# Designs tried in a protein design run: designed miniproteins, single chains, continued (3). Part 101

Each design is a single chain, and the fold is of that chain. pLDDT is the mean over its residues in the fold that is shown.

## One batch from the design tools (miniprotein)

Design m11510
Fold by ESMFold2-Fast:
Structure m11510 (fold): chain A 72 residues (1-72)
Amino acid sequence: MVARVRALSSGLGGGTLEGRPVLAGGASGKPLRDLRVGDRARVVDLTTGTVYEGVVTEVGPDGSKVIEARPA
């Protein structure tokens, strides 16, 4: 299933996946703040340890990012 992750690019790349805390970053090791629409991203669910891989689909005017990801 496709999961939608919302993350703010202020600092460490923290965000939420359906209310759970996640850590998000570029699949190539780029910081979340440097990601743009179309970039590949990796998301780690800090509660379950599950890894998701996806793509940045939206960037807000405040630097928030939406990543659509699937379990790796």
Scores: mean pLDDT 68

Design m11511
Fold by ESMFold2-Fast:
Structure m11511 (fold): chain A 75 residues (1-75)
Amino acid sequence: GLEELEKKYEEAIKILEEAGIDVRRYVGTNAIVLALQIKGVSVDEANAEVEKLLATLTRDQRLEFESKIMIKINK
């Protein structure tokens, strides 16, 4: 659900920051995919995990996630 996607995104941002990557260059689920790749997951497997998470969201939950990402990027 939305909370799981938000947690995955927050974990991804921490992984990117620890790796010295500018998180502002990676938006939404792209940050999650890159963080999974840094942890040794293939790009295909990372995209599959993200797709499964997105499939659990309603339209309104997806809009809420996108709004929260915009707030975090613009800080």
Scores: mean pLDDT 76

Design m11512
Fold by ESMFold2-Fast:
Structure m11512 (fold): chain A 91 residues (1-91)
Amino acid sequence: SKEQEAVDKVLAENPNAVSIHISDGKIVVLNKDGTVLVYDADTGELLREIHDENVTGAGVSGDKIVLRVGDTVLVLDLDTGEIVEEKKIKR
């Protein structure tokens, strides 16, 4: 399928990936160095790149990128990369 071809391409381009998440037609990769990459699941096109060495988790929900940075969840707009929400996680 086109999605499988896009996933295979994304994995080949990210040999240091520690996490991959597929949701809402997007592929989200977290690399060992804290690089978060968001790709289109049909084409494998890179849509957004974010660098934060403290990121421990990454995903997408609709038009938002959701990042875990320590005890904080950051919600970023996928189109702009701007932080739109910041939430403390209950430990």
Scores: mean pLDDT 80

Design m11513
Fold by ESMFold2-Fast:
Structure m11513 (fold): chain A 91 residues (1-91)
Amino acid sequence: MARVEKLKEENIELIRRGKELALEYVEAHAEELARESGLSPEEVVETARRLLEEREKRAIELVKSLTDEELLEKINEGTKKAVEELEAALA
């Protein structure tokens, strides 16, 4: 069904956008996060990038495995909210 595939594509786009914003947030706060963790700012950014790439891959794999339209719609709303919250945190 075309609607299920469209919801999957929309969610994957939101997941990718969320990763971009999360990386921007970590880069903006790298010195603060480094002080809290005992890492260098560079190590914080590198670690976050690696973890976010892993999370993106797993999230996309999960979304691709789903067949329930209602569940996909709910996941999309949740992912959209997370993206909006992260955009607000960066503003």
Scores: mean pLDDT 81

Design m11514
Fold by ESMFold2-Fast:
Parts: structure tokens; C-alpha cells; sequence
Structure m11514 (fold): chain A 85 residues (1-85)
């Protein structure tokens, strides 16, 4: 299901082509999770980037698009840290 869900500072967007993106922006950090070819109920490979004042963390993730009562959501099934800068 394509759609957009908002939770406070977090916006989750799922496109009809299977691209899922979750973005959280605060004054202290930006968190961006992106998965491609994400289908409802299926696991899809993705990337998580966390940018803070001190460092940038990059992780490879497995994400799953889930249908919630408020619209589509993105569940992180696993995460593997790739770099800290």
C-alpha cells in the first residue's frame, strides 16, 4: 500500500513502486532509512544513516513495510553497522 504516515518529527513514505523512506529531523540529529523494492509483508534491503554533531553512522538494514491502523509503517528487522565517521 502506497501512502505517507507522520509520527511527530518522523515522516514515513511508501511509494507505489516499492520505495520506502523514513526521515526523522531534529536539531541534534537526522535519521534517514531507505528501502527499495519494499512490498507489504516482505523483507527488503535498505540503508540507515544517522547524522549527529559528532559523527555519521551508516548501517545496512533489512526493512519490512507493515500496514498499521494509521497507515503504512516501516519496521527495521535487522541492522548491521557499516561505518562510523
Amino acid sequence: AAGTTKYGDTTITVDADGTARAVTKTEEKTIEATATNAKPGEEAPGTLIVTTKDETLTAKVTAQVVDGAGGPGLKIVSAELVSKE
Scores: mean pLDDT 73

Design m11515
Fold by ESMFold2-Fast:
Structure m11515 (fold): chain A 67 residues (1-67)
Amino acid sequence: SPQVYQGLLEGREAYQRGDLKGFEEAFNKAISHGTPQQKEQLQRLKQAMLDGDLQAEQQALTDLHSL
């Protein structure tokens, strides 16, 4: 859980800097440390961020925090 959160933070920072490789690495690390349910929501969040879909991003974050 702390590793998942840390990976999300690192991924967000990489995304803000336009570092797509860092974003992918951070999200893949978070996914590797997550439960099956967290992995599912992390994959949804990653896709939403890449698509710029703010509503899907917010929903995935809400679902992830509920786990």
Scores: mean pLDDT 83

Design m11516
Fold by ESMFold2-Fast:
Structure m11516 (fold): chain A 103 residues (1-103)
Amino acid sequence: EEVEKAKEDALNDLFIARLYIRDMKQEFEKIKKIINSLDKETLEKLRKHYEDMRAEFQRRLARLKAGAEKYPEVKDIYDWGIEAYEEAIKLFKEMEEFLKNKI
């Protein structure tokens, strides 16, 4: 039961990360199209938003890594989640740097 619950939690985290990656890629393209129309205050608020999201995903990544060590029977699912969260964190960082260079 504990291992089955760990598997379900890891799959849910994987699903959430994949949805965020998809949505972030679309949102980045939209923001790039309007970037020159945004004032410095709006750019800084967006940068802070992505910084905060990256920090939250880093905390979730740490929990997933701990889960992979605790539940080796389902480590493959945790590893998929870890890879997805690392991709999401990278995308947030790329957006932070993009916005920072426009401020």
Scores: mean pLDDT 85

Design m11517
Fold by ESMFold2-Fast:
Structure m11517 (fold): chain A 89 residues (1-89)
Amino acid sequence: GPDIEAYKILKDAGMRVLKNDATKDEVKKKVKKALSLASPKYKEEFKEIGKELLEIKEELEEDPNNKTAILRAIGLILRLIGEILDLEL
């Protein structure tokens, strides 16, 4: 459903942030698209995930070798994969 699609968009955004191959604007557009698909019960979670993705992106733009930011990105991607698997029937 739309919530699974939203999680997949956020996971793909997270992977691009980790690879540092997306602009801030591209990440922001993906977050907005995910939020547009989100049912009301997921809106706050998706807002917080989007905020964290943008913070990690800013940290990696300042220092692409920022190990703390890299680990945060990995952790967030793993969380998103877990949510996708839980929702897939």
Scores: mean pLDDT 85

Design m11518
Fold by ESMFold2-Fast:
Structure m11518 (fold): chain A 61 residues (1-61)
Amino acid sequence: MEEKLRRAAEALKAGDYGTAMREIRSLLEQGESVDDIRNTLVNEYGVDPAHVDIVLRALGV
C-alpha cells in the first residue's frame, strides 16, 4: 500500500494522471477506502486535494 501511495503522490505532483489513476485503482481493488487514500495523499504526501479529487471522480468514486 505505502509504495503505491507514494507512486500515486509523485505521479499527481508531476501531472501524470494515468499513473496516478492506475495506482489508486489498484489500491481500491485491494479494499483500501477512498477516505484513507485521499487523506494520506493530501495530509502525508502534500498532494493538492483538487488533483486527488479529479482522479477519484474519474474512477467513479
Scores: mean pLDDT 83

Design m11519
Fold by ESMFold2-Fast:
Structure m11519 (fold): chain A 74 residues (1-74)
Amino acid sequence: SVNDEVLADLRILKDSAIKQIEREQDIKLADRSREAFRFYADHVIKQYPSISAEVQKLIEEFDKKIEEIKKKIS
């Protein structure tokens, strides 16, 4: 379904961003990536409100992982 494809794409984007942040070790990149992902995810929720809960869970997972990485860099 379109919803499954959208969720799969968000998971790929999240995982790709996390790998880049872990590689670059840049706090500013981590913050910008968090803002960009949140902005994109909010757009997805508006267009596909039926998957809002799943998208919010991905936002929370991304935020938690970014905070873990930032603590290791600091």
Scores: mean pLDDT 86

Design m11520
Fold by ESMFold2-Fast:
Structure m11520 (fold): chain A 74 residues (1-74)
Amino acid sequence: DVEEEARRLAERIVAGLRHAAAHLDATGVQTVVGMAAKELGVSQATVSRIRELALRDEEAAIERLTRLILEQMA
C-alpha cells in the first residue's frame, strides 16, 4: 500500500526532525534538514516548515509530509 509506505516514511522523517531539534545544535539541525530535503526532493524551506509543525503538532506534520510524498510519487 503506497499510502501506508508514504506514512511510515513520513513518521520516520518527522521523528528524526524532532530528535535533531531536541539533541543537536542549530548547525546539526540544519544538516538534518538539508539531508531530508535532498532525500525527499523538496526545498529546505519546505522541510523547515514541516520541522516547525512537527515540534508543535507531530500528527499534523506526519499528515502533511505523507501528502507531500504522495504528490512527489504522482
Scores: mean pLDDT 82

Design m11521
Fold by ESMFold2-Fast:
Structure m11521 (fold): chain A 81 residues (1-81)
Amino acid sequence: SELEELEKLRKEQEEVAKKYEEKTAKEEEIKELASRVALELARQVAKEKKNIEEAKELIEKELSELGLEETKEKAIEILEK
């Protein structure tokens, strides 16, 4: 019956909303991880004082694509010391 189809659609809409929330949480987790990895990489490269320009370009490109401007600025500061 059409009433049963409407109940099914309601449940499908609930599932879609839940998946959207899960996707948003996963994106935030990825950004957090990317920030941590970039800062750690910058510290290691700065410590070794090798390939600073290459690391700077890589970090700038990757973090800009993720919209992590604050982390990008901090990583560049670490590399330029």
Scores: mean pLDDT 77

Design m11522
Fold by ESMFold2-Fast:
Structure m11522 (fold): chain A 104 residues (1-104)
Amino acid sequence: LKEEAEELLRRGEEALRRGDYETALRYAAEAARLGAEAARKGDKEAGELGVRAVELAAQAALAAGDGDRATELGLLAEKAREALEKGDLKEAAELVEKGAELAE
């Protein structure tokens, strides 16, 4: 799961860089889902990957002209990062999962 999330993040970042925002959002959503699943199993590092995926989704949404979705995704990423810092992996996973759903 962690290695898959890392690969999806890399592909999403490449898609964003070339202006393929739809593909970037798809990869970000998938990476966020995998990160959330692993975080629920106690993998804090995978939770961090999930937060990064929601951040990527926010950047892609903003670049695509969807400022409202970008703002909501950004707030979800911030809240998920705070949950990870506090050791609340369940809360972080729930927030990342919401980000994945919003990125669809």
Scores: mean pLDDT 87

Design m11523
Fold by ESMFold2-Fast:
Structure m11523 (fold): chain A 85 residues (1-85)
Amino acid sequence: MPSFEEILEGGIESLKLLKEIGNYLGAAEFGVHGLDLLSQRAIAQGDYDLAQRLTDAKDEVQKLVDEGKYKEAVEYAIKFLEELR
């Protein structure tokens, strides 16, 4: 199974690529799923504080998506994930 670090780095790279090609909706949806996957991995590692932070970030990205703020959602997701490095 991929490590938390592998999922994190792959997620950042994929989000930046989707943003570069202008697919903000696809990037935002990918960000929600990536944050959910990372939260599940944090739980599996016993890091419940990190899992909660990832869940809160996922909820914020989803809120921005629901408001039609796709670019803001993508920028929020990238910044949050980069700060986890």
Scores: mean pLDDT 86

Design m11524
Fold by ESMFold2-Fast:
Structure m11524 (fold): chain A 72 residues (1-72)
Amino acid sequence: SVDELLAAFEAAVAALREALARGAPLAEIQRLLNRAAELFHDLVAADAPAEVIRRASAQLAAALADYAAYRA
């Protein structure tokens, strides 16, 4: 369901932010980023409501910005 996909996506983003905060190895960060991106694609493929897609897109964009800062 969309609710289950959204919950999984939010958990993946939270795990990514925690890993970035503790300076986890790059391989772990990349796996968590890939998982969050896959779950976002699954939300789009499931035709989730526009407000859900907008919120998820904003969260993914924020995570990508955090990752770019981590890589700098």
Scores: mean pLDDT 86

Design m11525
Fold by ESMFold2-Fast:
Structure m11525 (fold): chain A 61 residues (1-61)
Amino acid sequence: SEEDEIRARAAEIAAELRALGHPALADYFMAEIDRLLAQGRLDEARAAVDALERMVASLRA
């Protein structure tokens, strides 16, 4: 499902944030994604994942 896809992508980003030394940010991000999905706010959850992916990419540079 679309929810499962969003959760899978979020989990990958959370793992990268933890590896980069930001476990608190990873926990906060996962809680926010779970909240948005529980509310049926799929577009906002996807946008949040996309924003965090871009942020992690910049941190790798």
Scores: mean pLDDT 84

Design m11526
Fold by ESMFold2-Fast:
Structure m11526 (fold): chain A 87 residues (1-87)
Amino acid sequence: MKEKGEKYKKVLELLEKAKKAIEEGDYETAAEHIIEASNTLNELNGEKPVPKEEQEKVVELIKENKEELLKQLEGLIEQAKALLSKF
């Protein structure tokens, strides 16, 4: 339980940093935080990590779909907060 709580806390912090970076127009930093959060979640689920080459694709996705990604990040942040409240 403790290790999962720590990883969810890390994901929450990364998602909040990613959202702030997108709002500030720092899409490269936002992509780094999104990939790190995704890799942390993938590790929790026994999935493969996201390759570093995907960072450029994530940057482009953020630029093209900024509003949708911000909405998705807000949803994920709320979910992470709800999960953390149980640990």
Scores: mean pLDDT 76

Design m11527
Fold by ESMFold2-Fast:
Structure m11527 (fold): chain A 78 residues (1-78)
Amino acid sequence: MEELRKEAEELLKEMRENPKVSKVQVAGAGYVLELALETGDKELAEEVLKRLRENMNAPEEEFDKVLNELALELIKAK
């Protein structure tokens, strides 16, 4: 999990430096990553990281949808 937390921090840094990603989207990604890491489920955390990386360059509406879906899934899983 410590290694995945470092990958999450690196991803959030990349998102902050990406002009296509809004500050609200960075905050949303940080929130879903923290929820996933708090579960202690390594496979779930890796899947969340992967979905964020794959969708961070998608159109704003599509990435917002992914962030909302991830947040809802993770809240329900707890």
Scores: mean pLDDT 81

Design m11528
Fold by ESMFold2-Fast:
Structure m11528 (fold): chain A 73 residues (1-73)
Amino acid sequence: SFFDTDGDGVISKEELLAHRDDPRLSFLDKDGDGSLSDQEIDDMIKEADKDGDGVIDEKEWQSLLNSGRFRSL
């Protein structure tokens, strides 16, 4: 996927931080400063990470995007 740069089927906090300035993630930028904060990334991981392993698997990420939870932001 676009956010899974390692191709291992999971999205880590480090991968999200590498894309924090990506305009496709601007819907997560609640502060409106043009970049994702650690808090915004942590909140998103906590909402998507159902297994508590500290990463988001690709299916959880796709489900989160498709649910419209972040698309309307």
Scores: mean pLDDT 62

Design m11529
Fold by ESMFold2-Fast:
Structure m11529 (fold): chain A 100 residues (1-100)
Amino acid sequence: MSLMEQFERLLEEIRKSTDPEEVDRLLRSVFALIELLARTDPELAIRAIERLGELAKTLSPEQQRNLAALAENLLATLEAEGADPRVIAAVRRLVEELRA
């Protein structure tokens, strides 16, 4: 299974889940995968972040706040590691959209 196929499966599992603890675990897995993609394939990481942003619009306000916190943690990690500026910009946009 490709990394992008794994990513899309995680998003589908989030959409289907009614358990807040399961959603939180799945979101952490999604962010771990995006962090890996940021290091290995920045263009695919940007696409994954955009896909996550679209999913976020369907989440509850509480889930959107949790997603924003995870995105802020990823942003801090990527900035500390000197990651691709385009990926950093994409995560920053996601945080701004979730906090709007």
Scores: mean pLDDT 84

Design m11530
Fold by ESMFold2-Fast:
Structure m11530 (fold): chain A 89 residues (1-89)
Amino acid sequence: SGMEKAIMILEEAIKKLETETNSEEIYEIAMKALMEALKLVEDPKVVNALIGAILRLIGLQFDKLSGEEMREEALKILRDTIETIKKHS
């Protein structure tokens, strides 16, 4: 299903973030995963959660975060999004 594929994309992004140290690369990995997941879902609550996650991530790029700080925040966003998708699967 689209939701199962969306979860897999977000979980793969989380795995990539475990070894990434560059703040800009962390942002790009998380953003790409959220945008790809958005293409696969139709449930309005899940769509809204993904849009919210994208907006949260955009906000972080202005905070001049270190790679470690960006990773922590991106991981929170991705994990929160996965939990929301699972509740509506």
Scores: mean pLDDT 87

Design m11531
Fold by ESMFold2-Fast:
Structure m11531 (fold): chain A 90 residues (1-90)
Amino acid sequence: MEHAEEARKHLKEAEEYLKQGDYKKAVEHLKDAIYHAVAAYHDGHVEEAKEILRRVAELAKELAKKSKDPEIKEEAEALAKAAEHYVAKL
């Protein structure tokens, strides 16, 4: 299975759940997108992985602003920081 394609699939699912207000499912798909993007980087898909991680950071920041649930806010903020750190380090 292509990790970059799986990361893009989870990213798209996160965008749809965010649009529908299902912030918990959006967070879960953002976590999966980071996992597959990092795996894609280690498989040599460097630029694709960085592009996906930048998009994850953007969506995670939007989710943190829209969610009123403190737990979901904290998870989304942590995901944004993780994705930004991976982009900076990779």
Scores: mean pLDDT 86

Design m11532
Fold by ESMFold2-Fast:
Structure m11532 (fold): chain A 100 residues (1-100)
Amino acid sequence: MQPSAETLILAAASELQEIAKLLDEEDKKKVLEMVRQLMEALRNRDYEGAIEVLEEAIEFLKEVRKKEKDEKKKQSLENTIKALERILEQLKRALEEEKR
């Protein structure tokens, strides 16, 4: 089944909620705020806004990973970043198909 933009945004929100459990309280709050922004974009069918939030989330998690000293948490961050990058590419592709 070809994933819809809605399915991709929900997958990204799920990935962010899971990684947030492993983060410090301040980083966790920022990630959960990004989840709220993604869900708001989804409700409004603002897929371009969802892409912007995803790009911000990926960059933020890359910064968190650079500062992380725990190898297990660092690996979890790397796995989540890769998952979000795949979702972002699929979401951009889905959005381009909808414009045609």
Scores: mean pLDDT 84

Design m11533
Fold by ESMFold2-Fast:
Structure m11533 (fold): chain A 81 residues (1-81)
Amino acid sequence: DKKKRIEEAAKKLIKRMEENKEVTKKGLEEKNLKIVSYAEFLKDVPEEDQKKLKELAEEMGEVLVSSLEEAEEKWEELEKE
């Protein structure tokens, strides 16, 4: 079931994001590494499912990235805010 598979993947992703939520200011590099780890996870997820996971992550106030370039762009946006 595609929907159930997406929901399970989303739960795992949300759990990982919650574990990363309190990265200290000293862990700016650690925060970047965790964004890259999300990209590695998304690499194994079908393109259609990736879109749904990004939507669910946005509902939690988080942004998912699927490439290093996208991670750099999002990081730059966060620094401006």
Scores: mean pLDDT 57

Design m11534
Fold by ESMFold2-Fast:
Structure m11534 (fold): chain A 75 residues (1-75)
Amino acid sequence: GSVEGEIELLKLIKKDVYESLTTVESKINFIEEIVKYSENASEEVKEEIKELLKEFLKKETDPEVKKKIEEALKK
């Protein structure tokens, strides 16, 4: 189904893209794009985005990026 396919695509793209980001600014911009995308997504895709954001938060050391992820998770 389309929702399952969208979730798999999100996992692949977000993992590869986030791991390639080297600056605080690029990470913040990426998180903002993910959040904006999630606003019009299905509930299942929104839940998957929240799980990805939680994983990013667990691995992140920068306080500005952490704050941005935490704000995203409150929505």
Scores: mean pLDDT 73

Design m11535
Fold by ESMFold2-Fast:
Structure m11535 (fold): chain A 67 residues (1-67)
Amino acid sequence: SSLLVGELVYPPGTVIDEALRAAERERLTAAVRAERPDLEVLSVQFGEPSEGPDGRVHVPFVVTYRR
C-alpha cells in the first residue's frame, strides 16, 4: 500500500467531530477517485487537530491506497 499525506485547515473555533471527519473522508475519497481512477482508496485517517499561531485548526490526514 502507498500513502498520500496532507493537511486540512479550518477557521478558528472549528470543532473537529465525527460528522466533519465523515464528510471530509468522503470528499477526499471522491477527489482521489476523480484524479486517479486507477487507484483503490483503502482508508482515510485523520490525525490530532492542532491550532496554528493564527488560531486556525489544522488537521493532518493520510489516504492509504493501492493499484
Scores: mean pLDDT 84

Design m11536
Fold by ESMFold2-Fast:
Structure m11536 (fold): chain A 64 residues (1-64)
Amino acid sequence: MEAKKKREEEIKLDEDIAMVRMVGTVYNLSDDDLEKLVEELRKGASLDEVIERAKKIYEEKKKS
């Protein structure tokens, strides 16, 4: 059940996950990298910090 808790947490987390998915798609990140970024959101990392990390991962992989 927990509809009330799910609504607040799911909406916020879902919005952040959607943004990370968009950024990950633009940067062509792997599923593994995307999962790590989503886990950071779950741990309470800010969206801005997670997006910056996605960019860093992309640049590192591009060189590699």
Scores: mean pLDDT 74

Design m11537
Fold by ESMFold2-Fast:
Order: sequence, then C-alpha cells, then structure tokens
Structure m11537 (fold): chain A 78 residues (1-78)
Amino acid sequence: SVPLVVRLVAPEDAEAVARELEAKYGHAEVVPDEVTGQHLVIAGTPEDVAEAARVWRESPPERRAARLAGTIIRLNAE
C-alpha cells in the first residue's frame, strides 16, 4: 500500500518537492501553513491526500500538527 507522507517546505521549494513526491507516491497537494509561513506538501493516494488536506484546512492553527499526525498514523495503519 502507498504511505501518506508530509513535508513542511519553503514556498519557493513547494513545486519541486510536490513533483518529487507525486512521482514516488502517485498524488501530491500543497497547502499553506499560516503559522510558519511555509507550505505543507502532502503525498499518497488521492483519497488519503484529500482527507489529510481536509484535516489540515479544517483544524485551528494550534491543533493542525497534532491532528495531521494522528490522521497520518490512522491512514497508514489501515
């Protein structure tokens, strides 16, 4: 099965990192992190990436890292 992977990167690096991870894992999405000013690159299956991106966008900033970590653990265990 394809793992769900996440990287926090500078905005200028996001395109290159997304292409690298998309080539390896199948799908990648970039979302902004307003707390750090960086971008989050999420890669995996389209379904897992969509769920992780949803969790990130719907979580308050102070809870995003913890909720995303829990989502990665859950999806990679299934």
Scores: mean pLDDT 81

Design m11538
Fold by ESMFold2-Fast:
Structure m11538 (fold): chain A 80 residues (1-80)
Amino acid sequence: MEELIKELKDIASEAVYLGNELIEKVTDPEERKRIYEKMLELGKIYEEAVKSTDPEKIKEYLERAKQLLEELRNELARVE
């Protein structure tokens, strides 16, 4: 469990960095809103995972967080 929470924390930190980079590069208001919504969802996932005592539920949160992080990475690759 501790390793899963650490991985999730690392993902959350990287997502904050990627999201900030994207917000600086993206000028369209609707696209900026979608980036903010992904960042907020990832933050919510982290908060819920830290409060959970169920390893299977934490794994589900980790899988969703990885998906959101990959989406942010792909968005950044498109605008560079």
Scores: mean pLDDT 80

Design m11539
Fold by ESMFold2-Fast:
Structure m11539 (fold): chain A 78 residues (1-78)
Amino acid sequence: SAEEAYAQGLRARYVDKDAVTAAQHLGQAAQQYLSQGDLQRAADVLDRLADVYETDLGDQEIAAGLRALAEQLRALAA
Protein backbone atom coordinates (compact mmCIF):
# COMPACT_ATOMS: atom_id res chain seq x y z
CA SER A 1 0.00 0.00 0.00
CA ALA A 2 1.00 3.67 -0.25
CA GLU A 3 1.20 3.84 3.57
CA GLU A 4 3.49 0.77 3.69
CA ALA A 5 5.76 2.22 0.97
CA TYR A 6 5.91 5.52 2.87
CA ALA A 7 6.80 3.74 6.13
CA GLN A 8 9.49 1.70 4.33
CA GLY A 9 10.94 4.91 2.87
CA LEU A 10 11.14 6.57 6.30
CA ARG A 11 12.74 3.44 7.82
CA ALA A 12 15.31 3.30 5.00
CA ARG A 13 16.17 6.98 5.54
CA TYR A 14 16.26 7.22 9.35
CA VAL A 15 17.07 3.67 10.53
CA ASP A 16 19.07 2.07 7.68
CA LYS A 17 20.67 5.37 6.50
CA ASP A 18 20.07 4.21 2.90
CA ALA A 19 19.06 7.29 0.90
CA VAL A 20 18.73 5.43 -2.43
CA THR A 21 16.31 2.86 -0.98
CA ALA A 22 14.46 5.67 0.84
CA ALA A 23 14.00 7.58 -2.44
CA GLN A 24 12.70 4.43 -4.20
CA HIS A 25 10.08 3.71 -1.52
CA LEU A 26 9.00 7.37 -1.18
CA GLY A 27 8.67 7.60 -4.98
CA GLN A 28 6.46 4.48 -4.95
CA ALA A 29 4.33 5.95 -2.14
CA ALA A 30 3.83 9.23 -4.06
CA GLN A 31 2.82 7.32 -7.22
CA GLN A 32 0.32 5.22 -5.25
CA TYR A 33 -1.24 8.27 -3.54
CA LEU A 34 -1.53 9.96 -6.97
CA SER A 35 -3.25 6.85 -8.41
CA GLN A 36 -5.73 7.03 -5.47
CA GLY A 37 -6.41 10.73 -6.16
CA ASP A 38 -4.93 11.75 -2.78
CA LEU A 39 -3.11 14.84 -4.02
CA GLN A 40 -2.41 16.24 -0.53
CA ARG A 41 -0.67 13.05 0.70
CA ALA A 42 1.17 12.71 -2.62
CA ALA A 43 2.45 16.31 -2.19
CA ASP A 44 3.55 15.61 1.41
CA VAL A 45 5.48 12.50 0.29
CA LEU A 46 7.08 14.47 -2.59
CA ASP A 47 8.36 17.05 -0.05
CA ARG A 48 9.90 14.18 1.97
CA LEU A 49 11.45 12.80 -1.23
CA ALA A 50 12.82 16.29 -2.04
CA ASP A 51 14.47 16.39 1.42
CA VAL A 52 16.19 13.05 0.66
CA TYR A 53 17.53 14.35 -2.68
CA GLU A 54 18.64 17.69 -1.21
CA THR A 55 20.09 16.59 2.15
CA ASP A 56 21.19 12.98 1.65
CA LEU A 57 21.95 12.76 -2.10
CA GLY A 58 23.07 16.38 -2.74
CA ASP A 59 20.80 16.82 -5.79
CA GLN A 60 19.35 20.33 -5.45
CA GLU A 61 17.88 20.35 -8.98
CA ILE A 62 15.77 17.20 -8.48
CA ALA A 63 14.76 18.45 -5.01
CA ALA A 64 13.56 21.79 -6.46
CA GLY A 65 11.56 19.99 -9.17
CA LEU A 66 9.89 17.70 -6.62
CA ARG A 67 8.95 20.67 -4.39
CA ALA A 68 7.50 22.52 -7.39
CA LEU A 69 5.40 19.44 -8.23
CA ALA A 70 4.21 19.20 -4.59
CA GLU A 71 3.06 22.87 -4.69
CA GLN A 72 1.17 22.23 -7.96
CA LEU A 73 -0.58 19.18 -6.45
CA ARG A 74 -1.61 21.19 -3.37
CA ALA A 75 -3.04 23.91 -5.63
CA LEU A 76 -5.07 21.27 -7.52
CA ALA A 77 -6.30 19.76 -4.22
CA ALA A 78 -7.50 23.24 -3.16
Scores: mean pLDDT 89

Design m11540
Fold by ESMFold2-Fast:
Structure m11540 (fold): chain A 103 residues (1-103)
Amino acid sequence: MLTIEEALERIKKIVEELLSQPEVTLGDVVKALSEIARLLNEALAQARTPEEAERIIDYVKELLNKAIEKLKDPELQEFAKLMVDGLVNYARRRLEERRAAAA
């Protein structure tokens, strides 16, 4: 099991490896975001407070949005932005459901 720091480090590495590719395809973006979603969920499962969880989500969202701006294909950039918004909303929903179940 990864710590929060290890999970965030792996997310950063996935983003860096994606952007280092000469050509980025939609398939590459989908695979990267799917792996990032799993790592984000692992990090959020270890968050001890709501404030810590929100900082994790905000950090990942900022990292991904900055990465999207570096994509040279405008259509891929727009699609990736929608996927990131979906990923963040899904993570927030799962976090709220998990906390409601634990209370």
Scores: mean pLDDT 81

Design m11541
Fold by ESMFold2-Fast:
Structure m11541 (fold): chain A 63 residues (1-63)
Amino acid sequence: LYRAVVDVTVEDPKTGEKSVIRGVGTGSTPEQAVAAAIQQGRREAEEAGMKVLDSRVVSVEAV
């Protein structure tokens, strides 16, 4: 089992302010953990009404 942490850079479309949402995910493979972390971060950004600009993998570790 793997745990991944991803930083999703977002922008408030009303103000132009940029910030980072941290996504965390787990999976049976490193790739699945990263995909889950990206999906979690993107869902949070969409729920907050933020525009997703980029995503960067911070860490992937076996748990």
Scores: mean pLDDT 83

Design m11542
Fold by ESMFold2-Fast:
Structure m11542 (fold): chain A 73 residues (1-73)
Amino acid sequence: SRAQQLALGMSPDELADLVRFTRGIAPQSDVDELERLVDELRRAVDAGDTEKATELRREFGTLLERVSSRLDS
């Protein structure tokens, strides 16, 4: 998906900025999960775990696409 491809190219700080724009419009449970994924991504990047960082970016993009679809409903 476009959201997954976008997330693969973004830093933890850029993804955190995206989460900020979901606050007040997305359900809090979805915002909390996006924030959790950014925190885990930051730890993976700091540890040099490229494989885990890539997987977390995919998971973030999948969740963001799901949240966006719910908002359009």
Scores: mean pLDDT 80

Design m11543
Fold by ESMFold2-Fast:
Structure m11543 (fold): chain A 94 residues (1-94)
Amino acid sequence: DLTPTQEEINRVFREVAEYARSQGDDETVKKVDEAASHIVDMMNNGFSTDRIIQVLNEKSEEAVKTALSQGKDDTAKKVREGRDRVIEIIKQAS
């Protein structure tokens, strides 16, 4: 069962993935979905807030680079905005 915090995190990732899909960027969608699952798994396995944020930043940067490589600048911006929102959610839950 997902916690309310994990549900809020998944909602943010879902909004980013839906935007990327609307732009035809299936590669960025896959990276966003993988990041969502990985971050939730890290939370369930008791990783520290600092470690979770580090991994989130690394995965988000990969998604940004994937979007930019396809000329999807707006998708890259959406990924960065989503990352920042997820970081704030994680910090508030700590």
Scores: mean pLDDT 87

Design m11544
Fold by ESMFold2-Fast:
Structure m11544 (fold): chain A 67 residues (1-67)
Amino acid sequence: MSKEELLERLIRIAKQAEKSDPDVAATLVVIEAAIAGVSREEMTELLRKVADQVSPDVAKALREAAA
């Protein structure tokens, strides 16, 4: 899976879950990125990019996880 494909997958997961629970959405994004085997630095970048595409509550949780 390319970084671009992974980013699109993470955004889809976040958008599906955020309508039900923003905290679950953020958690699922982190787990999926970890399963994909990205480096810590790549995970930080991906989480920030997903945060730009989702609701403020999910975005905050993702940015905190990226720190």
Scores: mean pLDDT 78

